# Ledger of designs, part 46: designed miniproteins, single chains, continued (2)

Each design is a single chain, and the fold is of that chain. pLDDT is the mean over its residues in the fold that is shown.

## One batch from the design tools (miniprotein)

Design m5674
Fold by ESMFold2-Fast:
Structure m5674 (fold): chain A 69 residues (1-69)
Amino acid sequence: GKAAARSARAAAEAAAKGDVAGGRTGGYQMFLAGKRDGNEKGAEGGKKAAEAKTAEESQRWAREAYLAS
């Protein structure tokens, strides 16, 4: 939905600035959205993204999430 796309974009922008915490927060929001919608694969993907430990990994995940939403 539009809210998910907006959250993914915000996460991608934060990650692009080297804000790993912002990227992790975006991944966590996607995990919660997937869990709410019964999308188990989306929830698992979001959880793994929230556990990303590097700015580059966070940026790549946030960008993919933005494009997919």
Scores: mean pLDDT 59

Design m5675
Fold by ESMFold2-Fast:
Structure m5675 (fold): chain A 86 residues (1-86)
Amino acid sequence: MKLVLTFEGMTPEQKEFYLEYAKELEKRGYKVEVKVEGDTLTIVIEGVSVPLLVGEALRAIGLELDGYKVKIEFKGDTLEIHVDFS
């Protein structure tokens, strides 16, 4: 499975946190691609395990409960999570 995390409207502190998180996943052996397009950060993780996928989905639900706009969508073999912090 493939996991795509897209973040918009982040503070500089939040952006640094997710960039460091992506580096840690890569260091743990995941295939990770990071794209920065203006204020949008996209993290693509290939070969994701079910525990990692569930963990990220639960994190996204937590952000929605905190009042952020969250979209979770499953397309083929890809789980897409989009979070707008603006």
Scores: mean pLDDT 83

Design m5676
Fold by ESMFold2-Fast:
Structure m5676 (fold): chain A 68 residues (1-68)
Amino acid sequence: SAKEEFNAFVEELKADPNAEVEEIGDDKAIVHVKGGPTHLTGLALRAIGDYPSIKVSIEGDDLVFELK
């Protein structure tokens, strides 16, 4: 399900030492990425490629992941 996909992705992000994950409710996560815009862009592209149920946006230096 989309929720199981989101939960799996959030656990993957928590395993990344360059990602600081803040969960907001059951369907949204904000991720602060260390190493600047190149690392941030890499994580965004991973989500777009592998997680079709997840919407990605970039807000300043943070990635926002939400269920579609």
Scores: mean pLDDT 79

Design m5677
Fold by ESMFold2-Fast:
Structure m5677 (fold): chain A 56 residues (1-56)
Amino acid sequence: SFEDLVKEAEKAEKEGKYFEAMRLYAQAIRENPDSPLVEELRKKAAEAYKKYLEKL
């Protein structure tokens, strides 16, 4: 579900798995593009990707 994807993304983010977190946030947006949370999740995906790049 959408909620499960968001929870998985948040867990991945807490575990430092930033690329996985970004992918899961992106998948949640794709599955529910009309959600009022879309902009918040876009920002979370972008921040996760930024953190991923910072560790390279």
Scores: mean pLDDT 84

Design m5678
Fold by ESMFold2-Fast:
Structure m5678 (fold): chain A 60 residues (1-60)
Amino acid sequence: SSAREELLKLIGEILRTIGEILDIEKELEKNPDDEELKKELEKKKEELEKKIKEMKSIKG
């Protein structure tokens, strides 16, 4: 069903976003005062939160 395909796509996007967050956090370990990396991390965390809420909406 299209709903199942949308759910799987969204799960894939969530996993990708988690990977991006981990990469940014690893860069911040080396450059802890990088304000642009901190802003990027906050944006990625907000994107993840929105995608998780969207996934929960699909489940009913």
Scores: mean pLDDT 83

Design m5679
Fold by ESMFold2-Fast:
Structure m5679 (fold): chain A 98 residues (1-98)
Amino acid sequence: SPQVLSAEEYKKLAEKYKKLAEEGKGKAYELAAKLYELLAEGKEEEARELALKIIEENFDNEKPEDVEALMLAARLVPEELSEEMIERLEAIEEELLA
């Protein structure tokens, strides 16, 4: 079951991913940081829209480091993923595990 986090925990996660982005770990971490910032502010619908954008953008990048942010976004909006997005995510996971 998905664990509901407090606003303080979401804020801490936003700061963590913001630091990873500043360390040059990739654009996906910048988007993940913004997603957790929106959740900390209680902007749930905006956070879900950004999560879908992260999924779409990370499919274009296909970098191993971007998969961590992609998996994070998929975990937050599994009910809103299209069949096409799920198939693309599964293909990326298969390539990384091969």
Scores: mean pLDDT 67

Design m5680
Fold by ESMFold2-Fast:
Structure m5680 (fold): chain A 43 residues (1-43)
Amino acid sequence: MEEIKERGEKTKKALDELMEARRRGAPSDVIRELEKKLIEAAK
């Protein structure tokens, strides 16, 4: 029942983590991993 909402939450969380990592100046490896997580969450 919460499948659609769960996907939306995962996508938002992944995006927020990516934005936060960029703001903090995280290493390129971390940024790339978060970008991949965002893509996976958006599927």
Scores: mean pLDDT 75

Design m5681
Fold by ESMFold2-Fast:
Structure m5681 (fold): chain A 67 residues (1-67)
Amino acid sequence: MDDEISRLADEAVEHAKKGREFRKKGDEESAKKHEEEAIKKLTELARLLSERSGRPVEVDEEGVRKA
């Protein structure tokens, strides 16, 4: 489980960072693509963490989209 959690977290962070960078550069299409990937990874991570902790984990989709 740790390897999957680590992988999803790293991928989500990387895509979120790239999305913000593209947004700042005015590359809206690339920014949206990376933001969507980050949200997908965060959703899977939240689901996995929710199962592990027995409590719902909230995904901050708006936080990912803000640049």
Scores: mean pLDDT 74

Design m5682
Fold by ESMFold2-Fast:
Structure m5682 (fold): chain A 60 residues (1-60)
Amino acid sequence: AVSAFQQGMIDAFRQSLADNPDDPQAGIDQFISGFNSARAGLEAMGYDPDALIAQVLAAV
C-alpha cells in the first residue's frame, strides 16, 4: 500500500506536471528540485529518498 505521505508526493509531482503542461521537463525539474531540498527531512522521517523519488516518478 502507498502511504499517505507517498501519495501526497505523487500528487505534488502530478501538480508540477499540470503546472507545466507544454514543458513536462520543467515540471519534472521543478519537482526534483523541491524533493532534493527535502532530502534531509525525508531521511529524518525514515524514508530512503532515492527509493522514494524512483517510486514517485514511476507512479506518474
Scores: mean pLDDT 77

Design m5683
Fold by ESMFold2-Fast:
Structure m5683 (fold): chain A 62 residues (1-62)
Amino acid sequence: SKAEEIAEKAKELLEKGVSLAETGKILGKEFGISEAAGGSVARLVKEKGVEAAIEALRKAGI
């Protein structure tokens, strides 16, 4: 699903040492979400993991 792709991409970027801010921008451009939404996903992946980010995205209609 799109939610799974966004969350997994956030994890990959963070594991490569990309900042939270840059990860949010990349997610926004690649998946057509806002930079704010991308940043929230990146923070959620870092703090609570991929599954929590997937649930949040699905609740947001993604």
Scores: mean pLDDT 85

Design m5684
Fold by ESMFold2-Fast:
Structure m5684 (fold): chain A 59 residues (1-59)
Amino acid sequence: MSAEEIAAEAARAIAAAKSAEEAAQVGTRYGHLADRQLSGEERQRAEDGIVRALLDAGF
């Protein structure tokens, strides 16, 4: 997955989460994908997108 794909999938899944705990678990999963598949700016972009999605969800 690209940084954009990881961030978009994470945001979609986080928005669909039924609880803050579920949203956090989704964020952790996509964070691991970003860490394993991306580096440098791409990893930071994906990570930032995940964090923003969690904050928007009220985490």
Scores: mean pLDDT 81

Design m5685
Fold by ESMFold2-Fast:
Structure m5685 (fold): chain A 65 residues (1-65)
Amino acid sequence: MLELEILKALARMVAAIAELMYKRGKASRETVEEVRRLAEEAERAETPEEALELTREAIRLLNEA
């Protein structure tokens, strides 16, 4: 349970970082929208494995922005 809560918190932070990058002109709107979608999906994850995969995908997408 603790692992799932930590991953959900991490996903929320990744979404916040994406929004900050967008405001600074360092990420596209499309990238921020997709990262936000993945973070919201991670918030609804019922297993740590699902939350981890969604969070990793969000980070990968943001890193390639």
Scores: mean pLDDT 83

Design m5686
Fold by ESMFold2-Fast:
Structure m5686 (fold): chain A 95 residues (1-95)
Amino acid sequence: SDADMRAFFTQVLNTFSRDDLMTTAQIMIDDLQSMIASAQADNVDQSIIQQVQQLQDQMQQMIHQAQAGQVTDDQFRSQLVDQFVQYSQIMVQRT
């Protein structure tokens, strides 16, 4: 369930420092960019590609806010949990 996924990601990310959260967010952006390129090459449904692109845009905005000092560690952690839950939902729908 979404609640179970959220609880899992919250538990994992609660052990992460700010630097760990930034590194994790950057890895996720790099992964999403690779997935978009692969999906476009394989002619995957444009609706799925758009969902992944929106998630990438949200991640970029989140990193920008964190770099600008606009969010606390707890806020950044919570936002990253939300992004991982959304990512998992997109992947389940695709599979």
Scores: mean pLDDT 84

Design m5687
Fold by ESMFold2-Fast:
Structure m5687 (fold): chain A 118 residues (1-118)
Amino acid sequence: GRRLARLVAEGKSPDEILKELDEMIKRLEGSPEEARRVIAEEFGLPPEHVTDELIEKAREYLKKIKELVQKAKDAGLSPEEFRELLLNEIAKAQNELMRLYAERVGADPATRALLAAA
């Protein structure tokens, strides 16, 4: 979530965040090459190590974040509450994807724990 987290931190509106999420989801649902590029850019992962399982998990997390953004918008959260909520959910998704990646590349248990906690 590097780009998404930056947009949220910059105070982009819920509608602008929804538009960005829709674009990311479309790119993940496009070609496998485009999906790997999006994951590499967002999560800092080498494209050659991005599996179809990681692509599917990233898509699930973005759809979950999109649902959360819509619910937060409908609830009329303040800009500060919205930012805090989204940054926490983006960080949670980032940590889970990094954990799955670390397991796949055979990182040692200490490195896996650090990646999952970061």
Scores: mean pLDDT 76

Design m5688
Fold by ESMFold2-Fast:
Structure m5688 (fold): chain A 55 residues (1-55)
Amino acid sequence: SALKEELEKGIEETEKAIEELKKEVEENPENYIKQVSLDMLEIALEVEKALLEEL
């Protein structure tokens, strides 16, 4: 399914973005905007994985 392939790719890209942003948060812990962005990406990843499980 094209939708399943797109979701798997999206999950991989989101995981990579989370890893990079975690490094930035660790280097700049006072930047709350980056911390919020990290939390939002982690929620997005959870949603993407839940959608993939339904397929």
Scores: mean pLDDT 83

Design m5689
Fold by ESMFold2-Fast:
Structure m5689 (fold): chain A 72 residues (1-72)
Amino acid sequence: MDDKILDELEEAVKNKDEEKARKYLKKLGLSDETIENFLSLPKEVQLAVIDFARRSGNTEHMALLIQRYHKR
């Protein structure tokens, strides 16, 4: 996982910059559907997903976690 991209994404989420967040999520290789699902989550959950992505080092695991929160 590119830690610099995650840092930029975290900053965008904290600043409520949705377009910047969308840009970095796309750079991580997430699908448009997964990106929209992420952006629909509460800010606290978005930050938790970013923290998980840093610890897991895996974009696929990040996508699965986003899907889990969106469906439940």
Scores: mean pLDDT 80

Design m5690
Fold by ESMFold2-Fast:
Structure m5690 (fold): chain A 57 residues (1-57)
Amino acid sequence: SAVEEAMRLLIEGAKLFQEGRLEEALEKFEEAIRVGRDSPVLVEEARRMKEMVEKAM
């Protein structure tokens, strides 16, 4: 489902962020926003994660 796909992308992005792979993490969070667009909670979480990555760049 789109929810499961978005959750997977959030998990992948978080792992990349922890590894310092900021550009790749950003791409995963952007994908999570697109895939999870019908879930406000997932979109908001992905946006928060994206902001944290952008501040670290």
Scores: mean pLDDT 84

Design m5691
Fold by ESMFold2-Fast:
Structure m5691 (fold): chain A 70 residues (1-70)
Amino acid sequence: MKIRKIPKEEAEKLYEELSKKGKTYEFVDKDGNKVTIVEVLSEDGKTRKIYIFKEEGDEVLLSEKTIEIP
């Protein structure tokens, strides 16, 4: 899993691009932070990428995970 902190403005732009290609889920975690998950399936259906955006003040914690489908 790849994890990085990015500015909120950068996260909003990336989210707009990814949400056009995948399924989006939003919820609020137990600490009151907004969490957005975007799941993107590859064209061959063999790879699923999960992007997790967690808002923390003026920054967003972005986690990326790639899962291969048998």
Scores: mean pLDDT 77

Design m5692
Fold by ESMFold2-Fast:
Structure m5692 (fold): chain A 64 residues (1-64)
Amino acid sequence: SAAELERLKKELEELIEKRNKLDEEAAKKGYYTEEEKAEIAELNKRIDEILAQIRALDPSYNPS
């Protein structure tokens, strides 16, 4: 449904923003902590899951 697709896209944006903030903090100090690496891995896994769900609903979707 359109409402489900919009919800998934919003969740995707929130996850990407959270990942970008972690990347920015790592860039400022020049390294990733083990906790930051674990959180980024978890975020990337969730991002991939949401992208798969979005593509199942809209096969033409390309975020890049």
Scores: mean pLDDT 83

Design m5693
Fold by ESMFold2-Fast:
Structure m5693 (fold): chain A 83 residues (1-83)
Amino acid sequence: MRERAEELARKGRRDAEIGKELLKEGKESGNPTLYTAGALLLIGGAIDAQLAVRLAPESEVAREALRYAIELAEEAGLKLEFE
């Protein structure tokens, strides 16, 4: 379980990073498709990281991925509320 959770966390982290960049580019260029794609990818990445933490709460990799995804979302102006 832990190994798969950490793989999910790494995927979530990468998706969140890409999502934030697409969101920023969409905002700067006025491209609503790019903005929407970025927001969805960032949110999806954060959800994957949250699920990874639930599957392996002792994993530092999973916890760091979630914290990082939340920070990226906050920087992008998105509110993500997790328990």
Scores: mean pLDDT 83

Design m5694
Fold by ESMFold2-Fast:
Structure m5694 (fold): chain A 68 residues (1-68)
Amino acid sequence: PPLSVEELLEKFKERATAELKKAGVEVSFSEEGKVTVKGEIVTPTGTLTPEEIEKMIKEALEYIRSLE
């Protein structure tokens, strides 16, 4: 059975938090939809700042919410 949008959001938050923690980045989510990111990811092409990571997470959350 397909997951509800609420279940997809919770699973995404759980997985994103776990994966980013492996990269040395801490992520927290509030009930108001606020995303807080602490730390940076160094890549071969540059550094992903907390603001860039936060933007990517917000875009993913908005996409999931658009699925109903």
Scores: mean pLDDT 76

Design m5695
Fold by ESMFold2-Fast:
Structure m5695 (fold): chain A 64 residues (1-64)
Amino acid sequence: SLALVYNNLGLIYLQQGVNLEKAAEYFAKALELDPNHEEAKTALQLLYQQGLFPKRLKPLVESL
């Protein structure tokens, strides 16, 4: 699944603790392809709560 590939890319950036905005963008792409991707949804909510994501993705996270 392409959504799974984007989610895994997000996890790689998240686990490295660098470019967390890039991690958020990959999780957002996973949700764009699969709106029910719970792992990507949870990761985006976590990054949002910690202020570690691009402001352009705010409407997506607020809809979760």
Scores: mean pLDDT 78

Design m5696
Fold by ESMFold2-Fast:
Structure m5696 (fold): chain A 61 residues (1-61)
Amino acid sequence: SAEERYVELLVAIFRRESRGLSPEQIQEALERVVAQAKKILSPEAVEELERRLRELAREAS
């Protein structure tokens, strides 16, 4: 779906932009991305996005 493609895009952008950030900056960026996504994505897509971003945050720490 278009929503699934948008989640993939946001995950790819977050992965790229989180490189070299501190754990605190990564957490702030994650919260900001999720807050923006809640305005336009379904609750189910937001949950999937948040899950994937949390996995990336764990890998970066």
Scores: mean pLDDT 84

Design m5697
Fold by ESMFold2-Fast:
Structure m5697 (fold): chain A 58 residues (1-58)
Amino acid sequence: MEEKLRQAALAQAEYLLELLEQGVISVEEARAQIESLRPLLTPEEWEAILARIEELEA
């Protein structure tokens, strides 16, 4: 069950990053939504997601 929740959280984070890249959502909205997924991700996965957000807002 936890593994499926982690996979769903990763898929959701990837979807949010794609929407951010396409300009459909703001950086603030993407960060807020992705932060809600933090407890379901490993620290390494979380750091990778934050790096991608920083690249997109630069």
Scores: mean pLDDT 79

Design m5698
Fold by ESMFold2-Fast:
Structure m5698 (fold): chain A 55 residues (1-55)
Amino acid sequence: SLLEALAENAKDPRGATAVAGAIAKDGGGSLAEALRAAHEGNAQALTRMALRASE
C-alpha cells in the first residue's frame, strides 16, 4: 500500500503532512477532514487515520 510506505515517513512531520495532503486529494470525504485537522497540529495522527481508513 502507498499508505504503509507513507507511514514509514511519518517519522518526519513534514513528510507525513505531504503524504496526508496527497491522500486527502485522492481519498476525499472523512479522510480529507482528518488530514486537514491533523495538518493543524498532528502529522502523525493523520497518518494513522489514513492507514486505518485503508488498512
Scores: mean pLDDT 54

Design m5699
Fold by ESMFold2-Fast:
Structure m5699 (fold): chain A 83 residues (1-83)
Amino acid sequence: SEIEEARELLEKADEAFQKGDLEKAKELAKKARELASKVDSPEGLLLEAGALHGLALVYKRQGDDEKAAELDKEARELAEKAA
């Protein structure tokens, strides 16, 4: 399912981030966001929020604090919709 695929991609994105592979982490998080956004459910919204937060961590590590803040704000708004 799209939810299971999005979860797997987020786990791989987190692993890539922890290993310092920022490009791979970014690509995997973007794919997870795309899959999660296709699921009209609270779980899909939470997974999309998680992917956006993962992207924010990558941008923050790269020194783009403004983009990281924008992504975290979008992640918070999606998580609030899931509640």
Scores: mean pLDDT 87

Design m5700
Fold by ESMFold2-Fast:
Structure m5700 (fold): chain A 58 residues (1-58)
Amino acid sequence: VDKGAVFDHEALKEKLERLLAQGTPDAIAEAEKLKIDYEVKLAEQNSEDYKVGEAALP
């Protein structure tokens, strides 16, 4: 992303697919780590969005 990685999740997802496609144990291990990190960020975004919504409700 030219805007200084405004959407890092897309880049991570693509990298994950490439690593998995490589099929090497090392690539799979790296993909596993990136996958966990990506899922954590995804869950964090959900929590942040819900937190803002909930804050509006008493």
Scores: mean pLDDT 63

Design m5702
Fold by ESMFold2-Fast:
Structure m5702 (fold): chain A 56 residues (1-56)
Amino acid sequence: SGAELAEELKERARNAKSDEELAAVGREVKQLYEEGRITEEQAKELEATIVRAASS
């Protein structure tokens, strides 16, 4: 489901070890949202998670 996919991506973002890994998660979020596989709310929450991870 989209919720399961979003949780998986949040975990990947939280565990990312480099800017390249975070960028890859961001690209996947954009693609999944454009494909309608995740909601706008899920995409925004994922973007917020990526921003928090990048600020570490």
Scores: mean pLDDT 83

Design m5703
Fold by ESMFold2-Fast:
Structure m5703 (fold): chain A 70 residues (1-70)
Amino acid sequence: MRDTYIRILDSYVSQSPTLSSSQVDDVIDDLDFLQQQAQQTLSPSDYSQVQSVIDRTIGILQQVRQQKQQ
C-alpha cells in the first residue's frame, strides 16, 4: 500500500512540468484527499513516510505554479 502512494506521488512530480497552473491546483487538491486516505489506510510509520513525500511533491508543484505565473 505505501509503495502505491509513493508511485502516484512520483507520477505527479514527473508530470508537473507539463501541467497548467489550473491543473497544478487540481493536483494539490487531489494530494489533500490522498493524504487523508493514507492516514486512514496506513500504519503511523508508513503514513509518516508518505506524508514526507507529499510535502516534497507539494513544494515542487508550488514552484511549477510560480514559474508559470512569471
Scores: mean pLDDT 78

Design m5704
Fold by ESMFold2-Fast:
Structure m5704 (fold): chain A 80 residues (1-80)
Amino acid sequence: SKLAEEISELALKILEAAENNDLESAKKYIEELAELAREVLPEEEVEKLKREMLEALEAKDLEKLKEILGELAELVQESL
């Protein structure tokens, strides 16, 4: 689906920005990802995952960021 493709593209952009220590771009892409996820997921769940992604980004924990992005992608796929 288009939504799943857009989520996947944003996830890659978030990881690329984070790996390049471009926190501003990574935060922007996380916000865009959250907006798309709100189309199919409850707002409370999206806010929780967004917060966890921002915390992982600030901690420079790329492994944790990948885990959270994977969880978000799975939840979106289950909702389609």
Scores: mean pLDDT 85

Design m5705
Fold by ESMFold2-Fast:
Structure m5705 (fold): chain A 71 residues (1-71)
Amino acid sequence: SKAEELFQKGLEAWRQGDYEKAIEHYEEALKLDPNNYRTLYFLSEVYEKKGDLEKSKEYRERAEKVLREQG
């Protein structure tokens, strides 16, 4: 799916240390699949790496909610 393609582009940017590009791709993937646990989790990881602890916490809590509701 296009969401999966965008997620993979985000992972590639993450591997290259391009956190801004990783966020861009992950956020676009999330627009197509708002409840994707992996995308939410990796967004929390990237924001933590950038020092944006507030956004990191927000995405982490969203990922945990998805995990609880979807099993």
Scores: mean pLDDT 85

Design m5706
Fold by ESMFold2-Fast:
Structure m5706 (fold): chain A 55 residues (1-55)
Amino acid sequence: SAMEQELLEEAERLVVRAILGRASREEFDRALATIERLLGPERAAHARAVWEAEQ
């Protein structure tokens, strides 16, 4: 659980960095997969939509 929380926090930080243009597409996709696995597809879809709006 603690390890899953750390992975999730890392993935969420990486998604934010990708939205700001500071991470690669591969890093974003991996982070998104982690979010989808741990929080579900709705949370991952939202993150993807925000990233797409920022290009």
Scores: mean pLDDT 81

Design m5707
Fold by ESMFold2-Fast:
Structure m5707 (fold): chain A 82 residues (1-82)
Amino acid sequence: IEEKVKKAREKLEEKLKDLENAEVMVEAIVAAVEYGLRNGKSKEEIIEEAEKELDLLAERGVVSKEDAEKAKEAAEEIIREL
């Protein structure tokens, strides 16, 4: 689990590095990955939770809707590779 979480974080940091507030989006996705893997969630369930958290960040004005959509694409790719 720790190895997969670390790998996911590194890939997300690289893919999202040019986005404003990238660290906030990385932390939201990594939290979903870590919780999901620890609790035996499927990759699809982990993707759904990560997307939900990113949508909440955009709705609350923490990140732009455009950046949240880019982060969702990165999350889906990276989580599917876990």
Scores: mean pLDDT 83

Design m5708
Fold by ESMFold2-Fast:
Structure m5708 (fold): chain A 83 residues (1-83)
Amino acid sequence: SKEEDLELAKKYEKEGQKAFEEGNYETALRHYQKALELYQKADPKDYQTHAELLRKIAEVYRKLGNDVMAKAYEEAAKELEAR
């Protein structure tokens, strides 16, 4: 259900944030990507929440030294914020 997907998305986002704070960037990336997928499934028009997750993913890629992917996710977030 939408409610179950949202609760699971929030759990993955929190686990991603914890991993990021601990310097476990690859784990943070995996959790944030799962959270984004669940948020998009549960509420496809919540562009603000999707953009916030995309920016978190971009920050993880910058910590991993992948500036190309970081920029791609930042641009995707800007496109959603313009909607």
Scores: mean pLDDT 91

Design m5709
Fold by ESMFold2-Fast:
Order: structure tokens, then C-alpha cells, then sequence
Structure m5709 (fold): chain A 68 residues (1-68)
């Protein structure tokens, strides 16, 4: 269902945003924006049916590319 997909993506965005705040000292707002972009990009490249671990890893790589 669309609601389940959104909830799953929102959870991944929150997780990555928290990681980015701790690792890079970003504001919560900036971390959430980058995390959302990275997760959305990872889902678009891998597909919604991709394993969660693969989406998480790809999103992390995308966020790192933005922040280096």
C-alpha cells in the first residue's frame, strides 16, 4: 500500500538524517532535506522492491557524495 511505502521511506529518512546530524554536525532541517533526497534517489535507482539494506546503503552513498 502507498501508506506503508511512505512510512518505510519516512523511517529511512529519519534514520539517515540522525546519522548525518551526528557525523557532520548538520542542522536537523538540512540533514532531513539531504536524507530525503538521498533516500528518494536510492529508491528511484533500485526500485521500491529492493532490499531495505540496499536502499539504506545507496542512500548513505548519495548523502556522502553531496557532503564531501
Amino acid sequence: KIEETKKRRDALVEELAEELQKKYGLSPEKARRIARFAVDKAVSELGLDAPEDEIREKARQIAEEILK
Scores: mean pLDDT 78

Design m5710
Fold by ESMFold2-Fast:
Parts: sequence; structure tokens; C-alpha cells
Structure m5710 (fold): chain A 80 residues (1-80)
Amino acid sequence: LPTYSEEEAEEMLKKLEELGKKEVEEAKKLGGEEAAELIAKAIEHMKEAIRALAAGDAEAAREHYAKAQEYGKKAYEVMK
């Protein structure tokens, strides 16, 4: 996983927040409230992964990234 500075992490978190709002709205249209909640959880874990990378905690970052992928997969299963 890449390592980010605090400034880089802050910029990425801001962009992810903006994109995440649009992705949650789209998920709600395709799979309802359940899909929206799952995508929101995936985004939250991705934010935690970025924060962990900025803090130099690669292990925590990998765990949060794995959770983000897990919730994203569940959302797409609901959106079928």
C-alpha cells in the first residue's frame, strides 16, 4: 500500500468525501437503502485506511482497505 503525508491524506479524504456522496446516492437508486448503507460503510473504511497510511500504520490501513472491499462487494451483490 502507498504511504501518504498528512497533507496528501487530507486532500484525498476531501476528494473521497465529495465522490462518496455521489456514490451513495447512485447506490440508493440502484439497490435502495441497503446498498446505500453498504457503500457508505465502504467509504468510511477507505477513509480510515487513508488516515492509517498517513499515520504510518500499514497494517491498520490494510485491514480497513479489506473491510472497504468487503462492504463494496456486498453492496454490488444487493444492486444486481
Scores: mean pLDDT 80

Design m5711
Fold by ESMFold2-Fast:
Structure m5711 (fold): chain A 70 residues (1-70)
Amino acid sequence: SLAEAYFNRGVLYASLQRYDLAIEDFTQAIELDPESEVARDAYLYRALAYQELNQPELAAKDLEQFNKLK
């Protein structure tokens, strides 16, 4: 799916330490299918990217969403 494509590219950007671009791609994955398993994983990986950028409050909000999604 398009959401999975954005998620996968976000993971690649994060592996390259391009956290700004990773966050943009994870955000697109969430917006395309907000209640999906892809969105759940995108919230987790976006939280990890926010932690790397020293944005702990944004990371905490994303972890809350990760825990709420099934």
Scores: mean pLDDT 89

Design m5712
Fold by ESMFold2-Fast:
Structure m5712 (fold): chain A 55 residues (1-55)
Amino acid sequence: KQKLIDEVLEKLEELMKKKGVPEELIKYYLEEVEKILKKMTEEQLKELIEELDKL
């Protein structure tokens, strides 16, 4: 499960950097998002990864 969470976080970091979000804010948001992702199922995490890959 942690590998899927890490993959989502990496893809979100790239998207936020592309949109010009400051790195300090990215770090803060990723920590909060990780807590939410830990409550999700592996299937939900895989779906998020597929959606992020299409962006």
Scores: mean pLDDT 77

